Designed miniproteins, single chains. Designs and how they scored, part 5

Each design is a single chain, and the fold is of that chain. pLDDT is the mean over its residues in the fold that is shown.

## One batch from the design tools (miniprotein)

Design m141
Fold by ESMFold2-Fast:
Structure m141 (fold): chain A 64 residues (1-64)
Amino acid sequence: AAGNYRVVLRDPATGEVLAEAEAPTAAEAVRAALAQLPGGARVVAEVTAPDGTVERVEAEAPAA
């Protein structure tokens, strides 16, 4: 694949940036960003594809 996916994790209540990651696939980028958060944290993942397409999805860090 050409380029990386960029993920920005935001607090759903405040919109504050909590974590960022980049990876060759969207799934890897989301996983890497979520790994920076405490278990059970619920966030909005803003995923930017290498072509500049932006998608927003709800995500949750793995609970302990």
Scores: mean pLDDT 79

Design m142
Fold by ESMFold2-Fast:
Structure m142 (fold): chain A 73 residues (1-73)
Amino acid sequence: MVKKLENLDGAKDINDAIVERINELVEQGYSIEEALKKVREIVENSPAFKAMPEEMQKKAKEVLDKIYKENVE
């Protein structure tokens, strides 16, 4: 099951939403590296993400990079 990440969990902040999406994909059998790649791709291609202020877009990318370094590298 895959849904649009338009609201990234609605009322949650961007960090919480990203972590929850990664956990959902890991529960579906994806590795954490694969989950991070999929979440990044979905978020960056989302119309909602494109409509976010640059500061929030940067924050989302920084969270993804941090999780990648801590869990993959």
Scores: mean pLDDT 68

Design m143
Fold by ESMFold2-Fast:
Structure m143 (fold): chain A 90 residues (1-90)
Amino acid sequence: SSREEAVRFSAESLLAVGEYFEKHLEEFKERAKERLSREARRLVDAALRNPSIDVVATARGGLEALRLMGSEDEETIEYLRRAEEEGLRR
């Protein structure tokens, strides 16, 4: 459905942000990592509050984006993993 496509697009958008920063902003990577963590958490929080949004897909997209950036933000990584687990229980 168009709604499933919108959720996929949100997860893909997080990944695209990670890929963009890896390619273009290597020298500013630390600032980019912080912004990426904030955006991933924001999108997952929106998904957690809206049962119509795929929390699992959003959390997985965020985790992959953080991995591509080489982010060591363990708090955000754990938060996204817990959100994935919560979505899988729904």
Scores: mean pLDDT 81

Design m144
Fold by ESMFold2-Fast:
Formats: sequence, C-alpha cells, structure tokens
Structure m144 (fold): chain A 111 residues (1-111)
Amino acid sequence: DLDEIRERALQAYQLALKQGLDPRSASVAAALAGIADLSPEEAVATVERLRNSDPAEREALLRELRERIKRRFLETIKAARPDLSPEELELAEEIAEALAEEFVRWLEENL
C-alpha cells in the first residue's frame, strides 16, 4: 500500500507540473494525493481551486480538507490498532485532529 500511495503522489506531482503549476504547488498536489487519498486529477484540481477561490470559498474548502484528512488519519490509526479502548480512541481522534491541522497549515504556506 505504501508503494501505491507513493506512486499516486508522484503522478499528482507530474500532472501538476504538466498543467503549469510550480514545483511548490506541485508538491502540495502530491501531498494531497498521498495524505488525503485524492486521485492525481482531484489533487491538482483541489490546488487550483484553493489558489483561485475567494477567501470564503477557500476557508470552506480548507475546512472540508481538514475533516477529510482527520478521517483518513483516524482510519489509518484504527486499521493499525483495531483493539483501541474508548480512551485510546479519544487520544487517536485528538492526534488525527492535530495532524490534520498541521497539514492544512503547511498546505496554506506552500500553496
């Protein structure tokens, strides 16, 4: 699965460059494809939407991405640890939230 994630991220990077995005924005597309589980086309389209959206639309899209990334991180933790207690699940949700917030912050900086 890691090889599939890597390949998807590389395809998103290459597609972004082909469509005229700079390497920094292409790296954001690659990260979105890998971390948010977007197709290469979806990842590139998402970067283009974020760059061209008005402030309100951009805030809404970033909020949607944060929730999607949080869900993916939480699913990954649960898949690795299917025996989590309720207290461990609360901690996993807090970790997923923190990771999603950090990723969205990085995304904003590198858009």
Scores: mean pLDDT 86

Design m145
Fold by ESMFold2-Fast:
Structure m145 (fold): chain A 70 residues (1-70)
Amino acid sequence: MKVKVFIDGEELGTLELTPEEFVALVKEAKSRPDITVKLFVDGKEIDVDNEEAVREALEKGEVTLEISGF
């Protein structure tokens, strides 16, 4: 699965992750109280707290992850 990663508005590049690795990455980022995580699929924001929507996004094969607060 292809994931584009942005940190504090800067594009870090594209990562190839398994669904399990992606879920772990999002969970780890959300575990930090100073960090904001946003998930986008086809340019549309998905609620990262909606587990069903996150699982459906993984099936699309291309997602964008934005992390802020560093």
Scores: mean pLDDT 73

Design m146
Fold by ESMFold2-Fast:
Structure m146 (fold): chain A 89 residues (1-89)
Amino acid sequence: ATDEEIHEGILQITLGVGNVVSSRSKEPELVREGTRAYAEAVDALRRGDLESARRHAERLLEISEQLTDPTESRDFRETAERILRQVEE
């Protein structure tokens, strides 16, 4: 498979899991957007595209600030901060 095909496969799996998790959330649209931002950031890191990884991690951080559930907000924030740390290394 090409890198593009692998990327699409991982993104679809991650979005599928995010859809199941988001169905149990009070803010399913935000959880779905956060899951997509996370998937895109991780894929960008894997490819060495640090600028894209930073942009997607920043989007994930923005989504974490909009979430009202403290557990979901904290989990997305900590994940975004971890990715941003990897970009700065």
Scores: mean pLDDT 72

Design m147
Fold by ESMFold2-Fast:
Structure m147 (fold): chain A 91 residues (1-91)
Amino acid sequence: SEEEIVKEIIKKAEERIEEIYKEYKPKIEEARAKGDILRETQLLVRFLGELEDVRIEALQEAKKKKLSEEKIKELEEKIDEIIEKYSKKMV
């Protein structure tokens, strides 16, 4: 069903976002501890870019699976909520 496809895409996106967060958190915390503003900024830009890539890939997969526009919107909103949650945790 479309509902099962949506849940699978969201789960995969959330798992990937969590992996990205776990990779970047110690690197950003190290840069902050050292006062390396340039390195911290570069890592934050890359972190946010990788989260956006997850969003784009999830939307592309949804379109490939021929989900309705309504289901694609629901999926996008859910992924945006997850991205906002992890972005706020990084600040």
Scores: mean pLDDT 90

Design m148
Fold by ESMFold2-Fast:
Structure m148 (fold): chain A 85 residues (1-85)
Amino acid sequence: MEEELKKFEKEAEEAKKQAIEAIKATAEAGKKLGNEKELVEDMIEYIEELFTAKAKAAPKEQSEIWEKAKKEAVEYGRKLLEEVL
């Protein structure tokens, strides 16, 4: 049980890092096209939906791990929109 929880925490952390990198890449692409705010907002919505689906499909103990990863990734994207975009 403990080892399985640690495995899911690692998977969620890796997914969160990928989500943050996707937000960064989307912002760079949007900057070149002149629609960085719209593209980043769309990416945040996609990430929120993806992680919500992961949390909803997971057992209760693992659901909290995915919800935490979702919150951190979404907060990163929202902060990027407010401070730099």
Scores: mean pLDDT 80

Design m149
Fold by ESMFold2-Fast:
Structure m149 (fold): chain A 94 residues (1-94)
Amino acid sequence: EFLELSDEEKAAALEKLLAQGVITEEQFEELKKLSYLEQLLEVARISPLLTEEERKLIEMLRSPLEEIEKKARELGLSEEEIQDLLEASKRLEK
């Protein structure tokens, strides 16, 4: 397993949220500049509307740091992506 989305797929997901009125045009522009994991955190903050895979990632971010690292490796994330995930989890706590 791996977590990879093309730029087209990321854009389509954000466009859908914009079209549904879940995010504003300003938030859409801001989100396009973020990594995929940062986009998921921001979307979770402003909307409960997530895909099943996105929901699983957000639930993982609510786990202890040890579990997050383990699950991220099981998903095939890179060390850089794992570090981003851990930082994101720390930001959610604070």
Scores: mean pLDDT 62

Design m150
Fold by ESMFold2-Fast:
Structure m150 (fold): chain A 87 residues (1-87)
Amino acid sequence: MAMEEAREKAEQAMKLAEEAYRNPEKLDEYAEEAKRKMGEANQLANDAVSEGAQDPSTREEAVALYEEIMERIAKAVETINEAKKKA
């Protein structure tokens, strides 16, 4: 489902952000790929929460999962920003 895919993309973005931090020589390559994965995760999460919010019984869970994914994306952004400061 879209929420699961969004979570996977957010995790991939975080791993790429960590690689950017560890490898200053390839900072731009890893950072750009991480940003692309973050964009994909954001789009998938927005679609999934919109669908989940249509049913009151699933709305709370859909919002909670969306917030979790957004927090993971925010952490990836922070890691990339730290990598840029280090470079």
Scores: mean pLDDT 78

Design m151
Fold by ESMFold2-Fast:
Structure m151 (fold): chain A 64 residues (1-64)
Amino acid sequence: MEEELKDVIELAKQSKDEKVRELLRRIASLLELKITLQKKGNDEGSAVVEQAIRELKEELEKLQ
């Protein structure tokens, strides 16, 4: 998860497409939130955020 956050931030910086950058930035924010929730032991909140991340990744794949 922490490595994934780093990779997503790097991809957002390298992307030329503004729509792709916007989705990557949103995914990065949700990954950061998920990491915070996991560290606090909020498993239910972490699962909800993971679902939102999956949905955004599907949108990202459709735009590429």
Scores: mean pLDDT 79

Design m152
Fold by ESMFold2-Fast:
Structure m152 (fold): chain A 64 residues (1-64)
Amino acid sequence: SAEAHEQIKENWKDKTVEQVQAMFDTLKGFHKMVGDIENDPDATAAAIAELDALEKELIAELKK
């Protein structure tokens, strides 16, 4: 939601690009591990794509 997007930007505006990348790398790794256990690659790919999009948006905001 738009509200969730704004809250995330507010909470992460004081983080470095490296910290954001490290956190999202960890989250993506967790989703890949869970997806492998659940044998649901489509759900895993969708979750990874959402995290990748959010990571790119947050990094773009931090570089402004």
Scores: mean pLDDT 75

Design m153
Fold by ESMFold2-Fast:
Structure m153 (fold): chain A 91 residues (1-91)
Amino acid sequence: YKATIQAYKDGKLIEESTIESKSPVSLITAVALQVMALALEGADEIKVTFEGEDEAREELEKVMKTLGKDLGYTTETEKSGNKLTVTLKKK
C-alpha cells in the first residue's frame, strides 16, 4: 500500500510526502496523523492519493471524510483504477 500526501497553502505546494506499508491499517493511521499535522500547520488544501484494493480505499475515504469534517475542511474524492484521491479544502 502506498499514499502520497501533498499540502498546499495559498496555492503553493508546502509539503509532499510518500508513505508505504504492507498493512492498510498502519498506512491509513499514518496518513491520518500526517493530515492532522498538516492541518495544524495551516494547510488550506491537503491531497492524498492512495493505492490499494477496494476495501482499503473505502476505509481511507471514510477516515478522510471524518477528519475533514472535524478539522473544518470540505472533502472531494476521485477514483481511477486502484487509486483513490481525496482532497481536503479549508473554507
Scores: mean pLDDT 82

Design m154
Fold by ESMFold2-Fast:
Structure m154 (fold): chain A 97 residues (1-97)
Amino acid sequence: MDKEAIEYGDRALEAGSETIKLLKEAGKLTPEAELGYGSAVMTAAMARTLGKKGAVDEKTLEYAKKAAEGLEKALEYAKKGDYEKAQKELKKAGGIK
């Protein structure tokens, strides 16, 4: 098993779900931010599944890391009440420009 890919996947799923919860409770969740979240979570879920099978390539690991770091940054902004920056980081984590 690729423990690093599983860890990035788990980190992304946890940070992403909490960020969406905070934005939704604040009434600040945009469609673009929700799409970014969905894309990032799908990347994380794939990396986690491939990691459990030991079939992770370098590119998948890189994308999982970027998703985890981006979603964690979005969560930091959401916890501070900076919903505009939180949404921007969700879009970046999902590769949406």
Scores: mean pLDDT 82

Design m155
Fold by ESMFold2-Fast:
Structure m155 (fold): chain A 64 residues (1-64)
Amino acid sequence: SELERRRRISELHQKLLDYLETHPKFKELSPEQKEEIRKRIVTASDEELRKIAEDYGVLEELES
């Protein structure tokens, strides 16, 4: 359902945004790089969120 998908996507957005601020893999990034990733996350679809997480090696944590 659309409502269930939207809720799930919102939860994944929040989780990945939290990782962007707290996860060690993201702490090595410059503020400029974090801003670009944040913009990508807030507009991302479910598939795009997973790709972003995969690119930065946090996909397993995101899906747990």
Scores: mean pLDDT 76

Design m156
Fold by ESMFold2-Fast:
Structure m156 (fold): chain A 89 residues (1-89)
Amino acid sequence: YDKKIIDLEVDLSLRMMQISVDMIARVNDGADIDAVLAEAEARMDQEMADYVAKLSEIDADRAERLAASYQASRDDWVARQREILTQRK
């Protein structure tokens, strides 16, 4: 159980890192910041939904707690990325 949860957390972390890398690269290539953030937001929501579904099969209580806190965490991440990307101009 713990090993499966750790593997899922590592996988999610790598996926989230890739979203950030892709987002920064697109902005550096001249893409609109708001459009890039909207795409990253949608992709994060999809990856989190997949992760929560898989975690729910292992530990339903942990999955429920994570899902309940995700919205605030995602909103904080988007706000932080908007600030960073704006600084890159």
Scores: mean pLDDT 78

Design m157
Fold by ESMFold2-Fast:
Structure m157 (fold): chain A 70 residues (1-70)
Amino acid sequence: GTVVEASGANPEGAAKAASRAAGGSVEGVHVTIRALNGRVAAEGVAKDEKDLAELVRKAGLSGAVVTATR
């Protein structure tokens, strides 16, 4: 799966926004969003890496760090 990390002032709010974007906007993407210590982590499985990148953009996770986990 692919892991996306984001930091922000409201990590829980960012996690909820990302979760909504994952559930509605991008088909075939399964993403779990977590908030921890002022950081937002998203773990997901997508058929296409491009779908995950679009999800991050739509969720407004500007400044998110995308880490591909093999």
Scores: mean pLDDT 50

Design m158
Fold by ESMFold2-Fast:
Structure m158 (fold): chain A 84 residues (1-84)
Amino acid sequence: SEVEELRRRALGAFRRDLAALREAIRAGDGPEEVKERLLAELDELEAEAERLEAAELSLEELERALRELLGRALELARRAAPYL
């Protein structure tokens, strides 16, 4: 189904990107307290992705949820950038 295709591809790519960001935050020059905060927010995004993987949604609902999730990840990446 279209929902299954979108879910598989989008969440797969998303998890790879989050893993890369996690690695970059850990390897970066940020203070430990900043790293802890950013990693905690990243854990929240991973939990949200796991919920979306199991959720029974229409295509339109999934697209909206993915847009929201991607927006939050982009904002986290922007805030993390000075510490990478």
Scores: mean pLDDT 87

Design m159
Fold by ESMFold2-Fast:
Structure m159 (fold): chain A 70 residues (1-70)
Amino acid sequence: RQQQIDDDILVALAEIAVAVSLLAYKRGVSPEEAIEFIRRVKDKLLAQATSPETKAEIERIAEEGIERIR
């Protein structure tokens, strides 16, 4: 169904945002800027997510990414 496809894309975008943020951090971006980027993308994706399961997964991916930078 359309909703499941949209949810899968939102989760994939969250994973890509974390990967990009971690790469930027490794290349010299401050931890604060890297964390802010993850939070900004998370907030935008959460605004588009409709299912509670998708929202929980996006939140989990973002928090795990932030912990890797700390």
Scores: mean pLDDT 82

Design m160
Fold by ESMFold2-Fast:
Structure m160 (fold): chain A 80 residues (1-80)
Amino acid sequence: MMLEGAREAIAEAAKIDPEMAKLLAEWVEAAVAGDEEKARELAREIARYAEEQGASPEEAARIEEELIALAKLLHEAVKA
């Protein structure tokens, strides 16, 4: 299941980068709940954090775009 896979990835990320894992966990909760505004805000925060870690502006923009798209898919998947 996609949601379970994302949860495992977040748990592994928390061992390396607890701040990123926290942002991803909050984003997943917002996405599953259908809170589009909060999911978009968290996607932007994740992208900014990635830039602080050395990602290019282009990579950060892609991360934000992919997370926004995934939030819609996660919300639809939860509805079954």
Scores: mean pLDDT 75

Design m161
Fold by ESMFold2-Fast:
Structure m161 (fold): chain A 85 residues (1-85)
Amino acid sequence: TTEEIKKLVEEYEKLSKTDKKAALEKWAEEVLELMYKHLSSTHSKEEVLELFDKAIEAAEKELDPESAEIVIKALEKQKEKVLKE
């Protein structure tokens, strides 16, 4: 869920200060792919997009600017993939 993605990103950010960008990018991709696989089996396309929008909003409000940029880009990329299906 959106809360799970947010918590996992925050936890990772605390642990990986030296290689933060690369680690966050890989981590965000893994989490988003898992989330999409789970959600697409039980939720409509519109519901999945709404959850991604909420995740983007949460990242903007609660993450530092560098982490927010990485997470938001990953979410936007996954959202675009959903829209093209």
Scores: mean pLDDT 71

Design m162
Fold by ESMFold2-Fast:
Structure m162 (fold): chain A 86 residues (1-86)
Amino acid sequence: MEEAMKALAEAVRKGAERLKKAGDQSGADRVEKLLEEAEELAREDKEKGMQAYIRAASTAANRLIEVGDYEGAKELSEVAAKASKV
């Protein structure tokens, strides 16, 4: 679980950076806020934290699709799918 959360957090951070490069600053800011909320939640409850990380990843993937970064969205979706099986 902890390794899966770490992988998700890193993928979400990478997604936010891709959004910044694509010009979606508001999307990147929202994703970074969701990531911070997931990190705080994971300290109290690892299961709720995992769900929050998956939600952050889904938000980032949807925004990447909107800006045309289909490769970034695919990478994020694959990491989220692997985490949901842990």
Scores: mean pLDDT 82

Design m163
Fold by ESMFold2-Fast:
Structure m163 (fold): chain A 55 residues (1-55)
Amino acid sequence: SSANEILLKRGLEAIDTAVERGQPQVAKNLIEQMRALNAPQEVIDELERHLKELE
């Protein structure tokens, strides 16, 4: 859905920014916040995979 696409895009941009700033813990916290807010599991899985590939 378009909502999931927007959520994924924003999540990926936020993770990239946090990692570029040397703050991978901020990226991990963002993923956990999205999980707590019941973001779709497919979005969470993609964000977690992306973060792991950057580490």
Scores: mean pLDDT 84

Design m164
Fold by ESMFold2-Fast:
Structure m164 (fold): chain A 107 residues (1-107)
Amino acid sequence: SSEQLEISREVARDILASAAGITRELRRALPEEVVERILEIYDDTSRNLDLEGGIARLRELGRSEGLSDAQLARIEALAKNDQPLPADASPVEKALAGTLRALLRLA
């Protein structure tokens, strides 16, 4: 049924989001457009294995969401070393760190 197809699509999205390091809590805290862009970047990068391109796209997304280059550099450094973000980190910072860790695990 169309309802079963809709449920299957949502389950597939949940699996992709989990693989991309995006929790249900983060998906609810972030604008839908931001979540969609993160998932697209992760999906594309997991298929083409262009990790440098994927990281560059995440960096650009972070800039478009108001993060400074210093904040982006800190997120990248913490993600590469599997270190936690500060407790006051925004949902977008947490999402970028999670997805960066997920991309790095594809290597």
Scores: mean pLDDT 84

Design m165
Fold by ESMFold2-Fast:
Structure m165 (fold): chain A 95 residues (1-95)
Amino acid sequence: SVKDELTKQLRDLILSSINRSPGVRRLNTDLAVDLVRDAKENHGFSDEELLEMVDQAAKDALKQADDLDFTEESKNDLKKNIEDTVERVREALKE
């Protein structure tokens, strides 16, 4: 489904920021915000549905990190990246 595809894209952006430079993290977070804005404006998703997709993407990313035995350092970096992505998406949806 379109929701599954967007959730997978958000998950991949979150995962691709692990142990990357601040510039790469910003680029990936900006891309996540752009995907969410496009989904809201052009595909009719509600703010609640978009936040649920971001939450699911975060859960999927954490599960993948556990399944692949990521280091504690990488898992902590992933958690911080999830928090930043969720916050920026929430802020973008309020604008």
Scores: mean pLDDT 85

Design m166
Fold by ESMFold2-Fast:
Structure m166 (fold): chain A 85 residues (1-85)
Amino acid sequence: MIKTLHLTLRVGEDLDITAAELEERLRAIPGVESATVRTSRGDASTRIKKGDIVQIEIRGTEEGLERARELVRELLPDAEVLSEI
């Protein structure tokens, strides 16, 4: 069964990853059909910074979404979850 996950996160620290890189890594997960990452700054090629709002939309299998949540937690460990649907 394909499900959709919407995450809105506030970034807790400056990161060495861009929104485009995060999107690419999420799309590479087995069971993920699509992934889109947007930042409050609008530039997907700029590194994600402390205080940025990151919006992630992922469509995939339940197993794919679980792996995606794990990857987000690994790459954005200090992020505050503002919304999860």
Scores: mean pLDDT 83

Design m167
Fold by ESMFold2-Fast:
Structure m167 (fold): chain A 81 residues (1-81)
Amino acid sequence: SMELALATRRLLKWIEEKGGSATVEEVKAKIDELLEQGVITPEQAEALRKHIEEIAQKKGTNTVTKEDLLEAARKAEEELS
């Protein structure tokens, strides 16, 4: 979706500005900010949060990289198709 693609691009830029990674909680807070701004739907926000949490759990870390965010966005798009 165009909305999810735009939100993903904004999140990627934000992670770059933070030095290339952020915590799971920081990413979730940024997703909630995008939801409040109307950039992303509640269903898209929930799918992104879910996949971010699952990727971090699988890695055994609380950090989210640009690669992790792209994978989470891909999985969210697949789930919502």
Scores: mean pLDDT 85

Design m168
Fold by ESMFold2-Fast:
Formats: structure tokens, sequence, C-alpha cells
Structure m168 (fold): chain A 52 residues (1-52)
């Protein structure tokens, strides 16, 4: 479950070249999570996520 979500986020960044904010919005829509929960998962994909 979580592995699938992290793979999807990585694909959005690497394959589609989406902005970090756009990835967050897509993840919120796909998972129904809060921004804070999405950011926790993205911290595993991004070594140094940008400040929002």
Amino acid sequence: KREEIEELAKKYVEDLGLDFDTVVEYMKKATGWSKEEVLEHLAKVYKNPPKL
C-alpha cells in the first residue's frame, strides 16, 4: 500500500516532471490524506524536499 504510493509519487516527479506542489495535490486527491501526511511520505522520496 505505502510502497505503491511512494512509487507513484516518484513517477510523477521523474517521469512527468511535475512541480512539488502539483505532486502534493495529486497525492492528496489519490490518497485522501492531509497535506502533512503527504509531506511525510514525500520526505521518503525526496532527500531534501523544498519548503512550501
Scores: mean pLDDT 65

Design m169
Fold by ESMFold2-Fast:
Structure m169 (fold): chain A 138 residues (1-138)
Amino acid sequence: MVPSIEEMKERVRKLLEEFRKLLEQLKADPSNEAIRKQAELVASQLLFEVMRLASRLVAQGKVTEEDKELIREVIRALLELYSILTNQPIELTDEQIDEIVEYFLKLAKEVAEKNDIVTMLEAISKFFRKLLELIKKA
């Protein structure tokens, strides 16, 4: 059985809440290896779950503005983790974040069309490259 879209959204929101709490703890003590490892683990889980959600939404032909906002919130949280881990401020405009969201949805479409783990991993890899390219330009 496959989880419903509503269940997938709840999973993403719960992971995002847990991730944000870890980011606040990590900001207070950036050298804490235990918190860093936990944040990296939750970030990986969050990215896989949001890609699964996005691929399901694209496959059904329905991606709402609220769905895009959830993806945007996940991207912002991942950028915050990178900023903490590298000790570099990252200030992207809303337009740059929207470009990343649109790119993520294009990758999610490829995942939906092929429905295999290799395509999912390639999509995640392409997403990180796009993210790093925009960070380097900022």
Scores: mean pLDDT 84

Design m170
Fold by ESMFold2-Fast:
Structure m170 (fold): chain A 98 residues (1-98)
Amino acid sequence: EREEAVELARKIVELLRQHPEVIDAVLIGPTAAGLGDPNVLYLDVLVKEGTTPEQVRQLAIEAAEKASDKYKVKSVEVSEPYPARGGTRYFVKITLEK
């Protein structure tokens, strides 16, 4: 279950990185070392300036749905925008259900 969640999260990160609006995306948790709930994915997403929280939310939903047919997306929470060098940073929380 945890191993599946980490693999799913990595696939979501890779799909996000393929999007033109996404500069970078990083998995915060769950980790293979056991940090975090495997049903809750935490991501750090760096996007181009002018990308809205709603656009980031839609990108996260699309990536999660494309990454797996086994898990359903229960909710996606996107933080307020944080200024970053070259773009805007959002923290994204994806809650999964079976």
Scores: mean pLDDT 78

Design m171
Fold by ESMFold2-Fast:
Structure m171 (fold): chain A 76 residues (1-76)
Amino acid sequence: MPSEEEGRAAVEAARENLERAREALEEGDLKKAILLVVAAKILASVAELGGLEEEAAEIKKEADELLERVDKKLKE
């Protein structure tokens, strides 16, 4: 199981990836946005296993909202 220290690092990395995903989405780089969101979701799962369930849930919610925005652009 990941440690709480590893979980905290995963939260920080996930938030950074979500910010980069938003930038990629605004630039129209949908592939990059998807990869960054998927990476953030994986990191959120690591954070959850490290005991940071609340922070992990927030990251997953934000990631899902970004994926919905990507899907909307892909359908255009």
Scores: mean pLDDT 83

Design m172
Fold by ESMFold2-Fast:
Structure m172 (fold): chain A 96 residues (1-96)
Amino acid sequence: EEALLENEYFRLAIFAYYLSKEVPEEKEELLEISKFFAKLAAEKLGVPEEEVLALIEKYLPRVEEIAPHLVKQKEVVGLKKTIENLKELVEIMKNK
């Protein structure tokens, strides 16, 4: 569990899921981004994707503790740019 909480893909997945609750108009796209990174975290750590998704829901109230760097970056660049950056990151990773 600790290894998963420190995994950058897991941090991106939980952060995107957190944003899906903050921005209803982008909810579907943010949930797809969350699922994309959850799958990568699952593959990287050799755990079932369902376990990663369950931990996202469990730890969502602690997103600021798990992904403080992403929360701080959102405060600096703003919500719209944060979502744009996540979309760009997904496209870059899909094309590798």
Scores: mean pLDDT 82

Design m173
Fold by ESMFold2-Fast:
Structure m173 (fold): chain A 103 residues (1-103)
Amino acid sequence: MITKEKLRKAAEEVLSKAPEPPRYRSLEEALAALERGEALNTTDFAFALLEALESEDAGVLLEFLALVLKVQGKERFLELVKSLKIPELESLFDEFVKLAEGL
């Protein structure tokens, strides 16, 4: 399916093309912001995703994604995912959103 390497490269490309640097300096700062209910922009999301993907603990990535979904909501989270330009990941999120609309 989607590989860690493909996600890493996509996040790096978003950051390289970003007009402004990330607002946060580390994944820990981004997680703290999410815990305060602060929404991430595309650049902040790509940076935090890259940091989470570099972790040896898969739980870190899952915690990050769960907090983003909780804080941003499904529509804004889907827009962040679309910024990575991975069609397969977009399809998975479209299915997730459709299931959520049925609830």
Scores: mean pLDDT 75

Design m174
Fold by ESMFold2-Fast:
Structure m174 (fold): chain A 66 residues (1-66)
Amino acid sequence: SMEETIEKAKKYIEEESKKIAKEPLPQELIDALKRLAEQVIPSFKDWEQLKHYLRQVIKQEAKDLE
């Protein structure tokens, strides 16, 4: 279901952000990434494609804070 995919995406963002960033990302940025995930989920038919997209966005946001 879409609700399950949203919850899975939110959990992935929280866990992956902790792995990628040297320091915790600001909560405002985490919340923005969660909102982005909700907006883009209908555009992805495959969880692996969505996960790859979210991972790239998280990496870019972490790099922009350096």
Scores: mean pLDDT 79

